# Designed miniproteins, single chains, continued (2), part 98

Each design is a single chain, and the fold is of that chain. pLDDT is the mean over its residues in the fold that is shown.

## One batch from the design tools (miniprotein)

Design m7396
Fold by ESMFold2-Fast:
Structure m7396 (fold): chain A 79 residues (1-79)
Amino acid sequence: SDTTTAVSQAILDQLKKIGASEESINLAQQAVTSAQNGDLTSASQNLTKSISLAMKNGELSDEDVDKISQAGEQAYTQS
């Protein structure tokens, strides 16, 4: 759960930094909360929904996708 929490938090922070929609940010926040509570299934589902919504709405450039991927990988490595 520590790894899932760290990855979810890193992705949430990156979405906030790039100015993603409130809906995408709220889904990522729910993923963090679920991971902190040990609900890894809900954390994964909410994180996937958050990223998918941001992509669908055209909120993520190729550079933003790379930054999100790097943030998640760094959090995974540090956990």
Scores: mean pLDDT 81

Design m7397
Fold by ESMFold2-Fast:
Structure m7397 (fold): chain A 66 residues (1-66)
Amino acid sequence: SKRKEAFKEIMSFIEKNIDKPLLEVQEEIRKKIDELAEKYGFSEDEKNALYTAALIYRNYLLEKKK
């Protein structure tokens, strides 16, 4: 599915940028989601869902490394 492929790209981006401060990563995640939305034709609601999922995934990775 297009959403699954988009989220895999977001996951890879987060993993590569896990050591960056939250404020910097938030801006970069938003830009990445905007690029993916243009590529795959996502709605604003779908973009917001992807952004929320991205932040949850980032938090999961940080907690797992404790």
Scores: mean pLDDT 83

Design m7398
Fold by ESMFold2-Fast:
Structure m7398 (fold): chain A 83 residues (1-83)
Amino acid sequence: MQDALLESVEVLVGRVEELARRAIEERSEALLEEAERVLRLLEAGSVAPLELARRAGDEATVALLEEALERARRAVEEARAAL
């Protein structure tokens, strides 16, 4: 179900953003490493859904998943730059 997939993705994106924010606030490389681990989990878990959506021509789901991945990656990159 698309809604359940997107909800799960949003939960993981929120976790990455929160860990990255706390890494900056607390000056914690360990929290940045945890944010990077959650990002890797999100990226790995998105491979099959993205491939299936692309093969189905579901451009809306592809766009939403790619935007979610970009948000998570940006949060980690900003935290890395700040540390």
Scores: mean pLDDT 84

Design m7399
Fold by ESMFold2-Fast:
Structure m7399 (fold): chain A 55 residues (1-55)
Amino acid sequence: DEAFETLLKLLDDGKVDEELRAAVKEFQAANGLEVDGVLDAAALDAFSARYLARQ
């Protein structure tokens, strides 16, 4: 899933800019979440679930 991998890479690199916001929006759209570009509780829960599924 490119949206998740792009977001994970940007977070790992410590990028906190418009590129991160765009990646968050893409991740939200891919996971059926509200597309607002903010890592709210729902977006963080979805991200954590995908991250844990990798382990």
Scores: mean pLDDT 74

Design m7400
Fold by ESMFold2-Fast:
Structure m7400 (fold): chain A 58 residues (1-58)
Amino acid sequence: MEEYKAVTKAGILMKDPENREKGEELLKKYPEKGELFRQTQENVDALRAREAARAAAA
């Protein structure tokens, strides 16, 4: 759970260009979870884009 919280905070930090380095440093503490997080984040972003397109069409 603590590792997951750190990865989540890193993801939030990486949304800001100024905090990108801090976020990446947090992810490096948990490299295996960081890789999974990045893959999951991209999949979620793709899903949200499709959902937004559907909502706009509806």
Scores: mean pLDDT 68

Design m7401
Fold by ESMFold2-Fast:
Structure m7401 (fold): chain A 71 residues (1-71)
Amino acid sequence: MEEEIWRETEEALALISVAVGLANGDPQGAADEAIRLYERGIASPETLQKAVEALEAAGYTDEAARLRAHL
């Protein structure tokens, strides 16, 4: 249970990092952070997919395509 709790926390932090990047007008930084967390096994494929959806909803289709290439 403790490993699941920490993983859920890390996944939530990954989504927050993407959201903060988007709010600050840094979609490339948000995409790079999402990819980094995914490659390190911190963000799940489901979390990366949510990051793709957030980028597409914000109109950053090129950055969303970069994340989608890892799925």
Scores: mean pLDDT 73

Design m7402
Fold by ESMFold2-Fast:
Structure m7402 (fold): chain A 79 residues (1-79)
Amino acid sequence: ASELERRVIEAIAEGTLAIMRATLSEPTEEQRELVERLAEVENRLAALLREGADARREEAERLIRELRELVEELRRLLA
């Protein structure tokens, strides 16, 4: 796999873990909204990975950043 493809896979794994941790408790409305948005970004990254992430490098980089920002927002709300 390319470096970008590995980074996409890592981002998806990171997002999935964040969603799982949030949903193991009774999430607040704000936390549920972030979980839904995280799931959307993960689905878009997974689709991009199937199509070849290197062909859409700029989109992959944007989605990775968006996913990580959402993970940090979710972590902040859980603190």
Scores: mean pLDDT 81

Design m7403
Fold by ESMFold2-Fast:
Structure m7403 (fold): chain A 79 residues (1-79)
Amino acid sequence: SMEEARRTLARARELYALARERGIRTAEEFLELAREEGADVEATALAAAALYADGLLSDEEAEEIAEWILKELGLEAPP
């Protein structure tokens, strides 16, 4: 729904802003921030994508976050 989309986008913007404020550059720190803030997987994915697009996460860090997201969505088998 539009209400769900707006809520997810607002949460993603908040998470992005907090990650920038804290100077987060690693998957571990970002995922811990997402956990602390109670962000859902969709908001976490959008914020991570924005951080990566802005050059704030390396390819390796972004890949680690993407793998976590796929596991949370049940789209990837656990190791």
Scores: mean pLDDT 85

Design m7404
Fold by ESMFold2-Fast:
Parts: C-alpha cells; structure tokens; sequence
Structure m7404 (fold): chain A 90 residues (1-90)
C-alpha cells in the first residue's frame, strides 16, 4: 500500500533526524523524538496509519521547534513532506 511505504520512509527520515540530534548533543530533544518514533512504529505494526502519522507529526514538530541542528531540521522537513503525501493516500 502506498501510504505504508510513505510511513516507512518517514520513519527512516525521523531516525536520521534523531541521529543528527544526538551528533549535535541535543540528547533531551532526541529522547522525546525517539518516544514519538517508537509510538509511530507500534501504530504502523497495528495497521493504524492515522495514529502513526500523528506521532510522526509530533516528532517532526519537536525537532522543528527545539533543534538548532541544520541536519536534524532538514530531516524533520522531509518527514513533514512525507506525512502530507501519506495523508493524500488515506
């Protein structure tokens, strides 16, 4: 299903964002984003695509508001675009 593939891509981009946060020393931000990523992965495994999208959106919003890492911000913007594409497939 196209929505599932977009969610998997968004999860991968979020994981890259977390790696960038950790590299930048933004450990508290990374920990909160990791929680949202875990919840998104669990929702996807249950086939709950809307719940997965909600958690990915929360994770991206945390990075966009709180990170000063250009690399982490770039990955969060990619997650946001993938979320918008996935919403069109629901």
Amino acid sequence: MKVEKLLVEAIREMARGIAALLAAGETDVARRVMRELGDAQNALQQGNYEEALRHLQRGADIILKESKSPEALEHAEKVKKLIEEAKKEL
Scores: mean pLDDT 89

Design m7405
Fold by ESMFold2-Fast:
Structure m7405 (fold): chain A 85 residues (1-85)
Amino acid sequence: MTLEELIEKLVERIRKLGELYGVSEEKLQQAIETATKLLRELSSLSKDEQLKKVEELLRRAGESTDPFERQVLLQIALLLREKIE
């Protein structure tokens, strides 16, 4: 799977989550931009560093009080893990 295919999957998942949680277009666009940038940055790290970041993202998702933010963080972690495996 290419990085661009991974980014496309992330954007699609975030858009569906935005519909599910009824978030504003502004909040949705900000989430897409932030998550896409983060996934690109994390994808450039070593495999071991990427695994650490997956664990960090899962912890942050568990601590989040916003269900939309929680699911966005979870999707980034899951897609990053899929790229490593």
Scores: mean pLDDT 85

Design m7406
Fold by ESMFold2-Fast:
Structure m7406 (fold): chain A 80 residues (1-80)
Amino acid sequence: SEGNKKLLEHTKELLELEEKIDEESIKKKLSDKERSILVGKARIKFLTEKIEEYKDDPEIVEELKNEKELVEESLKKAEE
Protein backbone atom coordinates (compact mmCIF):
# COMPACT_ATOMS: atom_id res chain seq x y z
CA SER A 1 0.00 0.00 0.00
CA GLU A 2 1.00 3.65 -0.36
CA GLY A 3 0.99 4.06 3.42
CA ASN A 4 3.32 1.08 3.91
CA LYS A 5 5.73 2.49 1.31
CA LYS A 6 5.76 5.90 3.05
CA LEU A 7 6.27 4.24 6.45
CA LEU A 8 9.29 2.33 5.09
CA GLU A 9 10.74 5.58 3.67
CA HIS A 10 10.30 7.23 7.08
CA THR A 11 11.94 4.24 8.80
CA LYS A 12 14.98 4.89 6.58
CA GLU A 13 14.91 8.59 7.56
CA LEU A 14 14.75 7.60 11.24
CA LEU A 15 17.77 5.29 10.84
CA GLU A 16 19.70 8.12 9.12
CA LEU A 17 18.73 10.47 11.96
CA GLU A 18 19.96 7.95 14.56
CA GLU A 19 23.26 7.56 12.64
CA LYS A 20 23.77 11.35 12.67
CA ILE A 21 23.03 11.51 16.42
CA ASP A 22 25.51 8.66 16.96
CA GLU A 23 28.24 10.49 14.98
CA GLU A 24 27.58 13.77 16.85
CA SER A 25 27.58 11.92 20.20
CA ILE A 26 31.02 10.45 19.44
CA LYS A 27 32.33 13.87 18.34
CA LYS A 28 30.94 15.53 21.51
CA LYS A 29 32.10 12.60 23.70
CA LEU A 30 28.58 12.01 25.06
CA SER A 31 27.92 9.05 27.39
CA ASP A 32 25.83 6.06 26.28
CA LYS A 33 23.04 7.36 28.53
CA GLU A 34 23.14 10.86 26.99
CA ARG A 35 23.13 9.36 23.48
CA SER A 36 20.17 7.08 24.32
CA ILE A 37 18.19 10.06 25.67
CA LEU A 38 18.91 12.12 22.51
CA VAL A 39 17.87 9.22 20.25
CA GLY A 40 14.71 8.62 22.30
CA LYS A 41 13.67 12.28 22.17
CA ALA A 42 14.36 12.49 18.42
CA ARG A 43 12.37 9.29 17.79
CA ILE A 44 9.37 10.57 19.83
CA LYS A 45 9.40 13.85 17.87
CA PHE A 46 9.65 11.96 14.57
CA LEU A 47 6.77 9.61 15.47
CA THR A 48 4.58 12.50 16.70
CA GLU A 49 5.05 14.31 13.36
CA LYS A 50 4.34 11.10 11.38
CA ILE A 51 1.15 10.39 13.36
CA GLU A 52 -0.14 13.84 12.34
CA GLU A 53 1.03 13.31 8.72
CA TYR A 54 -0.80 9.94 8.46
CA LYS A 55 -3.89 10.96 10.47
CA ASP A 56 -6.19 9.81 7.63
CA ASP A 57 -4.73 6.25 7.72
CA PRO A 58 -5.96 4.69 11.00
CA GLU A 59 -3.95 1.46 10.51
CA ILE A 60 -0.64 3.33 10.19
CA VAL A 61 -1.59 5.74 13.00
CA GLU A 62 -2.28 2.83 15.38
CA GLU A 63 1.11 1.22 14.62
CA LEU A 64 2.94 4.55 15.05
CA LYS A 65 1.14 5.26 18.36
CA ASN A 66 2.13 1.82 19.68
CA GLU A 67 5.76 2.42 18.66
CA LYS A 68 5.72 5.90 20.27
CA GLU A 69 4.41 4.44 23.56
CA LEU A 70 7.25 1.88 23.64
CA VAL A 71 9.85 4.59 22.90
CA GLU A 72 8.39 6.83 25.65
CA GLU A 73 8.66 3.94 28.15
CA SER A 74 12.28 3.28 27.09
CA LEU A 75 13.17 6.99 27.38
CA LYS A 76 11.62 7.18 30.87
CA LYS A 77 13.80 4.24 31.98
CA ALA A 78 16.91 5.79 30.36
CA GLU A 79 16.33 9.10 32.22
CA GLU A 80 16.35 7.29 35.60
Scores: mean pLDDT 78

Design m7407
Fold by ESMFold2-Fast:
Structure m7407 (fold): chain A 96 residues (1-96)
Amino acid sequence: MSKEELLEKIREEAQKLLEAAQNGDFDTAVKEAKELRENLRKAVEAGVITEDFAKQVEELIDKAIKEKNLQMLENIARHVIRAAELALETGEVIEA
């Protein structure tokens, strides 16, 4: 997978998380958040994002799931979408 393809996949997964959170579907939002978490780790290994960025997002996901906080999951999704779009435009690594 290219760096651009991996960024596009992260953006698409974050968009699915956003949609699930906005629809009030907690079970689907948790599933999408876990898939996003796995692909963030792959993005760290590929040098597309920093470890610090991935760790911050993972910690926020864990907190949001524990608290059943759909608004926090929505905010996480928006943050990741913006970061991925900026990286796609600039070619820069996503940093914390």
Scores: mean pLDDT 86

Design m7408
Fold by ESMFold2-Fast:
Structure m7408 (fold): chain A 104 residues (1-104)
Amino acid sequence: METELRGRVELDYKKLKELGASPKVTVSVAVVFKDGTILTARIEVEVGKEAEVQRPGLSVKAKATLEGDKIVVEVHVRSDKEVLAGTVTATAGGVFASAPLEPV
């Protein structure tokens, strides 16, 4: 069975600008499978761009978009394994947010 998951995280862009930090977002994904394995992926994404990481059994795509005073990070995860749980975390310049990955 193919599993598709999506996650959405919002970062405070106004606070990021006040801290003088780079607009480079680090996205971390952790997926726990029902077979007892855990896989993690780390992706760096610039605002207005997309990045993808492909590993055996796990594909992760992240997109960062500027929406007003927020950076919206959208994550799409695909796996050929059955997923028990998943989490996405986005960080940039001391600003961070986390959200669960949900089935599509």
Scores: mean pLDDT 79

Design m7409
Fold by ESMFold2-Fast:
Structure m7409 (fold): chain A 95 residues (1-95)
Amino acid sequence: SPPTPEEREDLLFLGEQDVKELDTVIKYLKEKKVDENFVKELEEIRERLRQAVENQDFEGYIESLDRASDLLSKYDPVLGGFYRRRTEGIRYVLK
């Protein structure tokens, strides 16, 4: 079912927080001298996430979080698992 206006507002708020949190993760990984190509791929995912949230593209939001989860799970399974749970929650609201 399509999200209600209230569910849409909640998803947009969460999306804005997810963009901010991913930006913080990227800064942390840069400080830890993690592989430059890994960080660059994550920055591309973060930009896609930002665009999806800004455009209210919930499919793009889910796809961006799935990509972040897959990539981050290679570095830190706990951090990757966090983004995986976010995609599951969003999919639940959007059914």
Scores: mean pLDDT 83

Design m7410
Fold by ESMFold2-Fast:
Structure m7410 (fold): chain A 98 residues (1-98)
Amino acid sequence: MSRRELVLHTLEALKDYARAVLADDPETVALILDTADRIEELVRNEEIPSDEELAELEAKVDAAIASLRAKGRDLEALVLGGEMQLVLNVLRRHREEA
């Protein structure tokens, strides 16, 4: 599978998981979906994110994880955080190979 395909499939699965598991937390779902949608736009447009944009995306992921942990949702924070970190790592690697 290409890096583009891997990222897009991971983002779709992540968004579905967030909607299904966090339906009672619309603010955290919105943060996750907005972040995933921004990454999807970059990938679909074949854009390499800047260091500043990667840092902003990482900050949004960290904010979502912190919100979930504050609510006692440690498992959801681990799963969603892991998937988002995987996607961000693929984007960083793509940037380094550009």
Scores: mean pLDDT 78

Design m7411
Fold by ESMFold2-Fast:
Structure m7411 (fold): chain A 89 residues (1-89)
Amino acid sequence: AATTTTLRLTEDGRVVASVTLTVYPDGTARVGGLWVAEEYRGRGLGTRLAEEAARLARELGATRIVAHVDPANEAAIRIYRRAGVELVG
């Protein structure tokens, strides 16, 4: 069965960033729903969270990590590229 996990970053007990990771039995992982609170943007939190999601995916046996990204979401595109996530569109 597929494993779905939501990763979160917290500051002072508040969730300031989140991303959802789904790992499939075939070795594919999907990263999606990347969100960073507006006041915390530009601090590398999205990149850090995407990197942690990719690391967890590989630990869970994923050999390929992909994200479906809106082409207009330039921030998410940059984050996923830095984290080594393949962009599918």
Scores: mean pLDDT 82

Design m7412
Fold by ESMFold2-Fast:
Structure m7412 (fold): chain A 111 residues (1-111)
Amino acid sequence: SMEELKKKAIELEKEIIDLEQKTIDAVRNGDYETAIENLKKIAEKERELAKVYKEMGLDDFAKLAEIHAENAEYARKLIEENPDDLLVRMKVIDYEKSIIETEKKHIEKLK
C-alpha cells in the first residue's frame, strides 16, 4: 500500500512537470488556449497529488500541492484576462520554472 502510494505520487509529480513544461512553451508561443487548458489539468492533478500525500501522512507535501493547485488556477485567470501582457506572461513562466524545480526535489525525496 505505502509503496503503491509512493509510486502514484511520483507518477503524478512527473505528469505535472510535463504539463508545466508544456505550459511554459505554450505561453512563450502565444498559445494561450493550450496554456489555459494545461493549467486546469495541473490544478486537477495537484489536488489528486494532495490526496495521495495526505494518505501517506505527508501533510506538509499535501498542503503544498493544494497551494500549487490554487496558484495554477490563479495563473489561468491572469492569462485569460491579460493574454497580451508581457509581464503576466513572464511571471507565469518564471513561476512554472520554480515549481518544476520544487517538484523534481519532491520526487528525489520520495525515492
Scores: mean pLDDT 86

Design m7413
Fold by ESMFold2-Fast:
Structure m7413 (fold): chain A 65 residues (1-65)
Amino acid sequence: MEELIEEAQKLADEFVKLVPEKYKEGAKSLRDYFIEQLKQASPEGVERAIEALKDAIEEAKKKYG
């Protein structure tokens, strides 16, 4: 479980780096909220969230990269 949360944290940090400067504070707030929610979730829920976050990172790379 902790390893999954750590992976999610690293991915969320990567997503924040991809977001334009004017949205970074909002992205940081969403990251913090997301990680807090994952700590309340089942391991299966965390795994699904990690996959969704990977998809979001790919979309961010297409849009901002």
Scores: mean pLDDT 80

Design m7414
Fold by ESMFold2-Fast:
Structure m7414 (fold): chain A 67 residues (1-67)
Amino acid sequence: MIEIKGGDAATLAYSKASPAEREAAIAAIEAETGLEVPESARELILAGDGMELEVTESLLRMKNAIA
């Protein structure tokens, strides 16, 4: 099995994710950060853009950490 940290782990996991897992990832980010994923980003993530998932997660976590 491949052990990866950070964005590489998210990108690799996402490339093998089912549609339900992709939706769960979006819901988890929103629940964790208390922020809404933009609809345009959500559509790209659900369409298979793992990079958009990684960028969106990082941006929302950063915004949640900084006032």
Scores: mean pLDDT 65

Design m7415
Fold by ESMFold2-Fast:
Structure m7415 (fold): chain A 71 residues (1-71)
Amino acid sequence: VTVHSSSVSGRPGEILEITGSGFTPKTAVLVNGVQVEVVEASDTKLLVRLPRAARSGTLTVNGVSIPFTVL
């Protein structure tokens, strides 16, 4: 799995778009160690739903960690 963004940002409860390669519907996405819902997956794009309790910290995609900022 490759993530093309060096950081991501979003609002709690919204859909976040992550671009990269090697994604599948089984790709695990975590925000600060808590698994989040993958609502759509293609080989180059993930759409994930941010929890309402989301806080700034780290987004992890299949072991690849990137900074995450709550807007």
Scores: mean pLDDT 76

Design m7416
Fold by ESMFold2-Fast:
Structure m7416 (fold): chain A 92 residues (1-92)
Amino acid sequence: MKPAPLKVKILEESNPNPSQEVLDGQEALRKGAEVAEEKYGIEVEVEKKEVDVYDMALDIAKLHEAMLKVEGKLEEYKEKLEEMKKELEESV
């Protein structure tokens, strides 16, 4: 049995407006954790707070997809509104 690996805990702070330097630093930190685990057998635990930049990007992508679906429904609603306006103009 191998001895218990050394554990290093790194705290990632949530920042609603991270600078590019902060984003680059976070990516370097994650890559460094993988290298430390692979080469030195150190388990690195990254504790994430409320917002992860990667999760934010995924949420933005999901919102964009949802917006495309809403745009389709909005088009149908616009056509129906135009028909109702024509009926109103014909009745007056």
Scores: mean pLDDT 59

Design m7417
Fold by ESMFold2-Fast:
Structure m7417 (fold): chain A 77 residues (1-77)
Amino acid sequence: MNVIQELVDAGISRSLAEEMLARTEELARERGLSPEAIVEAAREVAEEYVKRGLLTREQAETFVRLVEEAARLIAGE
């Protein structure tokens, strides 16, 4: 899965997509890198970027969905 490319296709710049994924990984790592922790981190990052005016709500929902799918793959689900 190319999460960055799907985010770009949703109108998120490549640099923003990479930054958001890196921040999600950092927050999830602090919480033990479970699929639940990864999804929770993604929701927090998406909300932060919506509040900063860098994402629409639809883009934020797409980001969380893609991270959720990737987290399931990493967890072997």
Scores: mean pLDDT 79

Design m7418
Fold by ESMFold2-Fast:
Structure m7418 (fold): chain A 90 residues (1-90)
Amino acid sequence: SKEELLKEAKKLAEETLRRIEAILEDESLSPQQKLEEILKLEEEFKKKIDEIYEKAKTPEEKKELSKIVDEFLEKFDEMYLGILKEVDAA
């Protein structure tokens, strides 16, 4: 259903963001290592979200999925810029 599809996408976005936050808070990792790990998570998210898009049957479902993706990417970009500044400072 549309509700199940959107729930799957939101869960994927939320779990990916939590994994990124855990990496950023890991004091055992250098800024460069954190950058490499979060970029891997972004690629994993892109691959998985594309599979969810393929399940979308209506233009409305695709539009709602795009909103979830856009919100994820906005939050990711903020975290990416933050760690990039730390890499440049190191």
Scores: mean pLDDT 87

Design m7419
Fold by ESMFold2-Fast:
Structure m7419 (fold): chain A 71 residues (1-71)
Amino acid sequence: ALPPDGRELAPEELERLREEARELGKSLKGAPTMEQQEAASAWAAELHRRHHAARTVVNELVNIALEAAEE
């Protein structure tokens, strides 16, 4: 497993990130604008950059956003 850095990702912060991912996904429902799509891509890139050692968590967050967008 690739756990998050304890200093960077406290349990409360992980919950906030999961909720953020879900909200982002919901905002992409239907016909998202180019601006919304670019914002989502930038968000995913920033997660990978900041949480390099927690790749498993980043992948989980991206999947949450994608599933929320499909519902």
Scores: mean pLDDT 66

Design m7420
Fold by ESMFold2-Fast:
Structure m7420 (fold): chain A 77 residues (1-77)
Amino acid sequence: MKEEIKEFADEFVKLLEEQAKKLPDEYRNKVLETIEKFKKEIDELIEKGASREDILKVYNKFLEEVQKIVDEALKKK
């Protein structure tokens, strides 16, 4: 499970990094900071032996945060 969670997190990070590459540098940096926070929270959940449901909630939380940054970038030019 710990290894499976890490692999899933790595794949999720790749998706977020691909989205970040399409943004201006200012917003790209915000996405990268969000990814670092995501990695930290996932590491904490792995250490606590959290459920798959708890891990998915964190994924959804960070996906939403990245989407907000992307939306802001598109509205701000």
Scores: mean pLDDT 76

Design m7421
Fold by ESMFold2-Fast:
Structure m7421 (fold): chain A 78 residues (1-78)
Amino acid sequence: SSDIEKIKELYKEYVEHSEKGREAGAAGDFDAALAHFDKADDAYDEMVDLANKSKSEEAKKLFDNLINERRDDALRRS
């Protein structure tokens, strides 16, 4: 479904900007870090809204699986 495709696109954007934000922050480029984190937050919020409104059970499960995977990745990096 288009919802599944959109969630995949938004997740890719969320991950990319989250990683770039962390890299910029580590390099001391706080303006770039904030810009990337803002884009990551926007993508995350759009994914949450889409998953909540979607009538596709597959789209909802995809969102849950991706966020759980990302949470686990973040815990491993701590």
Scores: mean pLDDT 82

Design m7422
Fold by ESMFold2-Fast:
Structure m7422 (fold): chain A 65 residues (1-65)
Amino acid sequence: SSAEVAGLLASAEALTADAQRYRAKADELAANPEQQDLAQRYYTMAKQFESGARTAREKASNLAA
């Protein structure tokens, strides 16, 4: 349904925004040698958000087809 597609696209946008914030924070942390482990956790979370956004967009595309 169009409502379901709209919901998936909204979720993808939110996840993309979260990914961008986590990557920015990871880059800040990566500049500090004492925060390397924390930086890696933020990069991992960003990748998970990016993967979630991609999956939501794929589902939206399949429903619209």
Scores: mean pLDDT 90

Design m7423
Fold by ESMFold2-Fast:
Structure m7423 (fold): chain A 90 residues (1-90)
Amino acid sequence: SAVEESKERMLEEMRRAGADEETLREVEELLENDEPANHQKALAIVWEVLLPEVERAFAAAVEQGRLTPEQIADFPAAIAKLKAQIAEKK
């Protein structure tokens, strides 16, 4: 049930970020099989939808002083890596 809980949580985050039902259904279908390529495609779609919200949340957390200097330093590199992985899929 941990897999179903993780999937539902991810889909809920995507809905909050403004993903349409067609996008949510595509991600659900990709996650229903155990092929690594389909899971990578699903993750790329998830991150493409969530990335603007993650970047906004990071900017707000920086402004509010809620992050350590190490967290602030590490985040841009992690986001750049995710953006490169999303672009490679296209």
Scores: mean pLDDT 75

Design m7424
Fold by ESMFold2-Fast:
Formats: C-alpha cells, structure tokens, sequence
Structure m7424 (fold): chain A 74 residues (1-74)
C-alpha cells in the first residue's frame, strides 16, 4: 500500500472512531473533511485499486455517520 493510502485510511478510521461522540455540527464538518481528504487522495494517486480501497473506507465512514444522525432524530 502507498503511504498516501495508508495516511488516508488512518485519517478516515479516526473519524469513524469519533463519529459516535460527535455533535450534529461536528458530524457535518467531519463529512466535509472526509470528502476533502478523498478528493486530495484522488489528485495524488493514479492506482485504480488503491482508489477503490479509499472509496470503500469512505463508504464505511458515511454509513456510520448516517446511522448516528438517524439515531439522534429518533
């Protein structure tokens, strides 16, 4: 794995670990931050396989964030 992918995965993993404790405002900011990190990774990386891995981790983060937002609406 490239250093760029390792850095991206670690940063997204940290966001996932924090998502349960985030306020709604912090969740919105985290979603924007994660999207920006994915965009920056895609600008630096040309490997399609590594891009797929990054997208999968981003999807995991988005799922966790949406679940937390839904629980707070109930």
Amino acid sequence: LSEELKKFLEEIKELIEKVESMSPEELQQAVKEAGQKLYEFFQKESDEEEKKIAEEEMERFMKEAMEVMEKRRA
Scores: mean pLDDT 79

Design m7425
Fold by ESMFold2-Fast:
Structure m7425 (fold): chain A 117 residues (1-117)
Amino acid sequence: AADELIERIAARVAAYQGSSVAPGLTPEEIERYRAMPADELVDELIAELKKAGYVTDEQAEELRTLFERARARYPDGEAVGLIAGALMTIVELQREGVPLDEAFARAKAALEEALAY
């Protein structure tokens, strides 16, 4: 379900950023995500959205490009947080009935605004 996917994204990002509490994750999974390279985590999150039908292949590539722009400006933890926020927004908007392309465009615009300033 969309709510479950949003919760799973939030939990994995929290574990990556050093949280000892991540709902739905085992202690072993928390340690795994904490040690995970930022690139690998972002690729895993984007692939899950693509498999679930929330983004197209082209939109997945755009998200990867936006992540590299975030990494150029912010530490990896913050860059992952920014991308995860965009991914959760895409899922939430589509759950509320916003069409796929419009949900992506709105999340992308918000992320690009954060990256410009």
Scores: mean pLDDT 85

Design m7426
Fold by ESMFold2-Fast:
Structure m7426 (fold): chain A 65 residues (1-65)
Amino acid sequence: NAAAVAAARAAGARMRADGLEVEVTDEGSIVTGPDRATALAAAHGLAEAARLAGGPEYKVVGRAA
């Protein structure tokens, strides 16, 4: 879903400004943060942005660096 991918890229750009690493693909995104809790919170926000854009199946993973 192009709208979900666009929403994920927009959210990911904001997260990168906050020092997180974000990889966005057509099938999903990976958020890497300084710890697992931070990465998971960011991943939930990214998944919510994609869901609201009409892509509830867009997958988002959070992981610690």
Scores: mean pLDDT 79

Design m7427
Fold by ESMFold2-Fast:
Structure m7427 (fold): chain A 85 residues (1-85)
Amino acid sequence: ALSEQELLNEAVVLLGGAVTAVEERGAPVREEAQAIIEGLQRDHGLSPEQALRVLEEAARILKERYPEHAELVDELLAAARELLG
C-alpha cells in the first residue's frame, strides 16, 4: 500500500496528466475524471470518500504550482465529485 504522501503524489500526477489530455488532445473532462477515480479506487483500494479527499488536496497543490490550469483543475474535480456522489 502507498503512504498518504505517495498517494497524494500519485493523485497530483494523475490529475496533471488529465489536464494535459484535455488541453492538448481534447479529451472529455468526464472520461479523464472517471479514469483518475478508477485508478485511485482499483489500483490503491481507496473508498469514494478517500479518493475525493486525496483529489481535493492534489487539486489544491496543482493550482498553487500552475495557476494557469486552475479552471480546468476545478472542472476535473467537479466532474470527479459528481461521479463519486
Scores: mean pLDDT 84

Design m7428
Fold by ESMFold2-Fast:
Structure m7428 (fold): chain A 116 residues (1-116)
Amino acid sequence: LPTNVKALPALAAYLRELLETELGWEARDTGASVADLSENEVLISFAARVRRPDSAEWVPVSVRVTLDTATAEVKDVTVFAPDAALAAELQERLRAVLQANGKEILETIKTDKGVP
């Protein structure tokens, strides 16, 4: 039976906030989901349309993040976009931001899952 991936609206909102606050990039049409990779690792999938500062163009992006749930360590960040230069820039900048915020990402996931 196909496993439906649960939507995580608080995680989507938090990742949007990080893009705006840390990078100055606007995001809309945001969605986030999580899949278990192992007992202590999850795969976060985030999708959005993003706009750079001083640009009028909205670009669709998909972000994959591997998070250790025991340590709150962000292990891998990959960004996919039609513009390879934009994808590379966002991946580098977002990797640093997400690695600094692994604990808050984990707490936000727990909030979406209703974990006390």
Scores: mean pLDDT 82

Design m7429
Fold by ESMFold2-Fast:
Structure m7429 (fold): chain A 104 residues (1-104)
Amino acid sequence: SMEDEVKKGFEQGIKDVKELGFDKAVEKALELLKDVDPRKKSYGIGVLAGVIYEVMKTKKWPLEAVVYELIHKHKVPLPFVTAAIEYLVENGYISGGRNVEILK
C-alpha cells in the first residue's frame, strides 16, 4: 500500500541522516519526490519525514529551522514538507500545534 511505502521511507530517512548527514539525505528524498511513480513519491514523503524526525530528535533542531532549511536551501516543495509533517503528527512521532515536541 502507499502507507507501507511511506513507513519504509520513514525508516530509510532516519538511516540516511545517520549515514550521509542532513543535506545528502534531503537530496535523496528530492530525487524520489520528482519521480512520476506515485509509489516512489510516497516513499520519498516517508524519507523526508524520517529526515525531519531524526534531526529534531538527535540534533535538537526545532521544526521551524528544519522547515526553513528544506524550503529555502534545498527547495523542497511545500506540499511534500506538509505531507511529511502530517505523517509525523498522525503517527505520534511529534506533537501538533505551536510548541512541537518529540513524542517517541
Scores: mean pLDDT 89

Design m7430
Fold by ESMFold2-Fast:
Structure m7430 (fold): chain A 68 residues (1-68)
Amino acid sequence: SASDEKLAQMQQQIQEALDLFRRGDYDGAIQLLDQVIRQTENEKDIEIQMLRGSAAVARAVIEVVKKL
């Protein structure tokens, strides 16, 4: 389904953002997480909303680490 395809895409993009974070590319990681969150803004699927929440938490953590 379209939701299943979007879930797979979100999981891949979140993983890519975490890989950027591990490499010290905080701005790249934040930008990619912002893209994931924005692309899923109008989605009502609970699994998509849960991943969206996970992306928002990851973004907040990276923002804090960037300021250290």
Scores: mean pLDDT 86

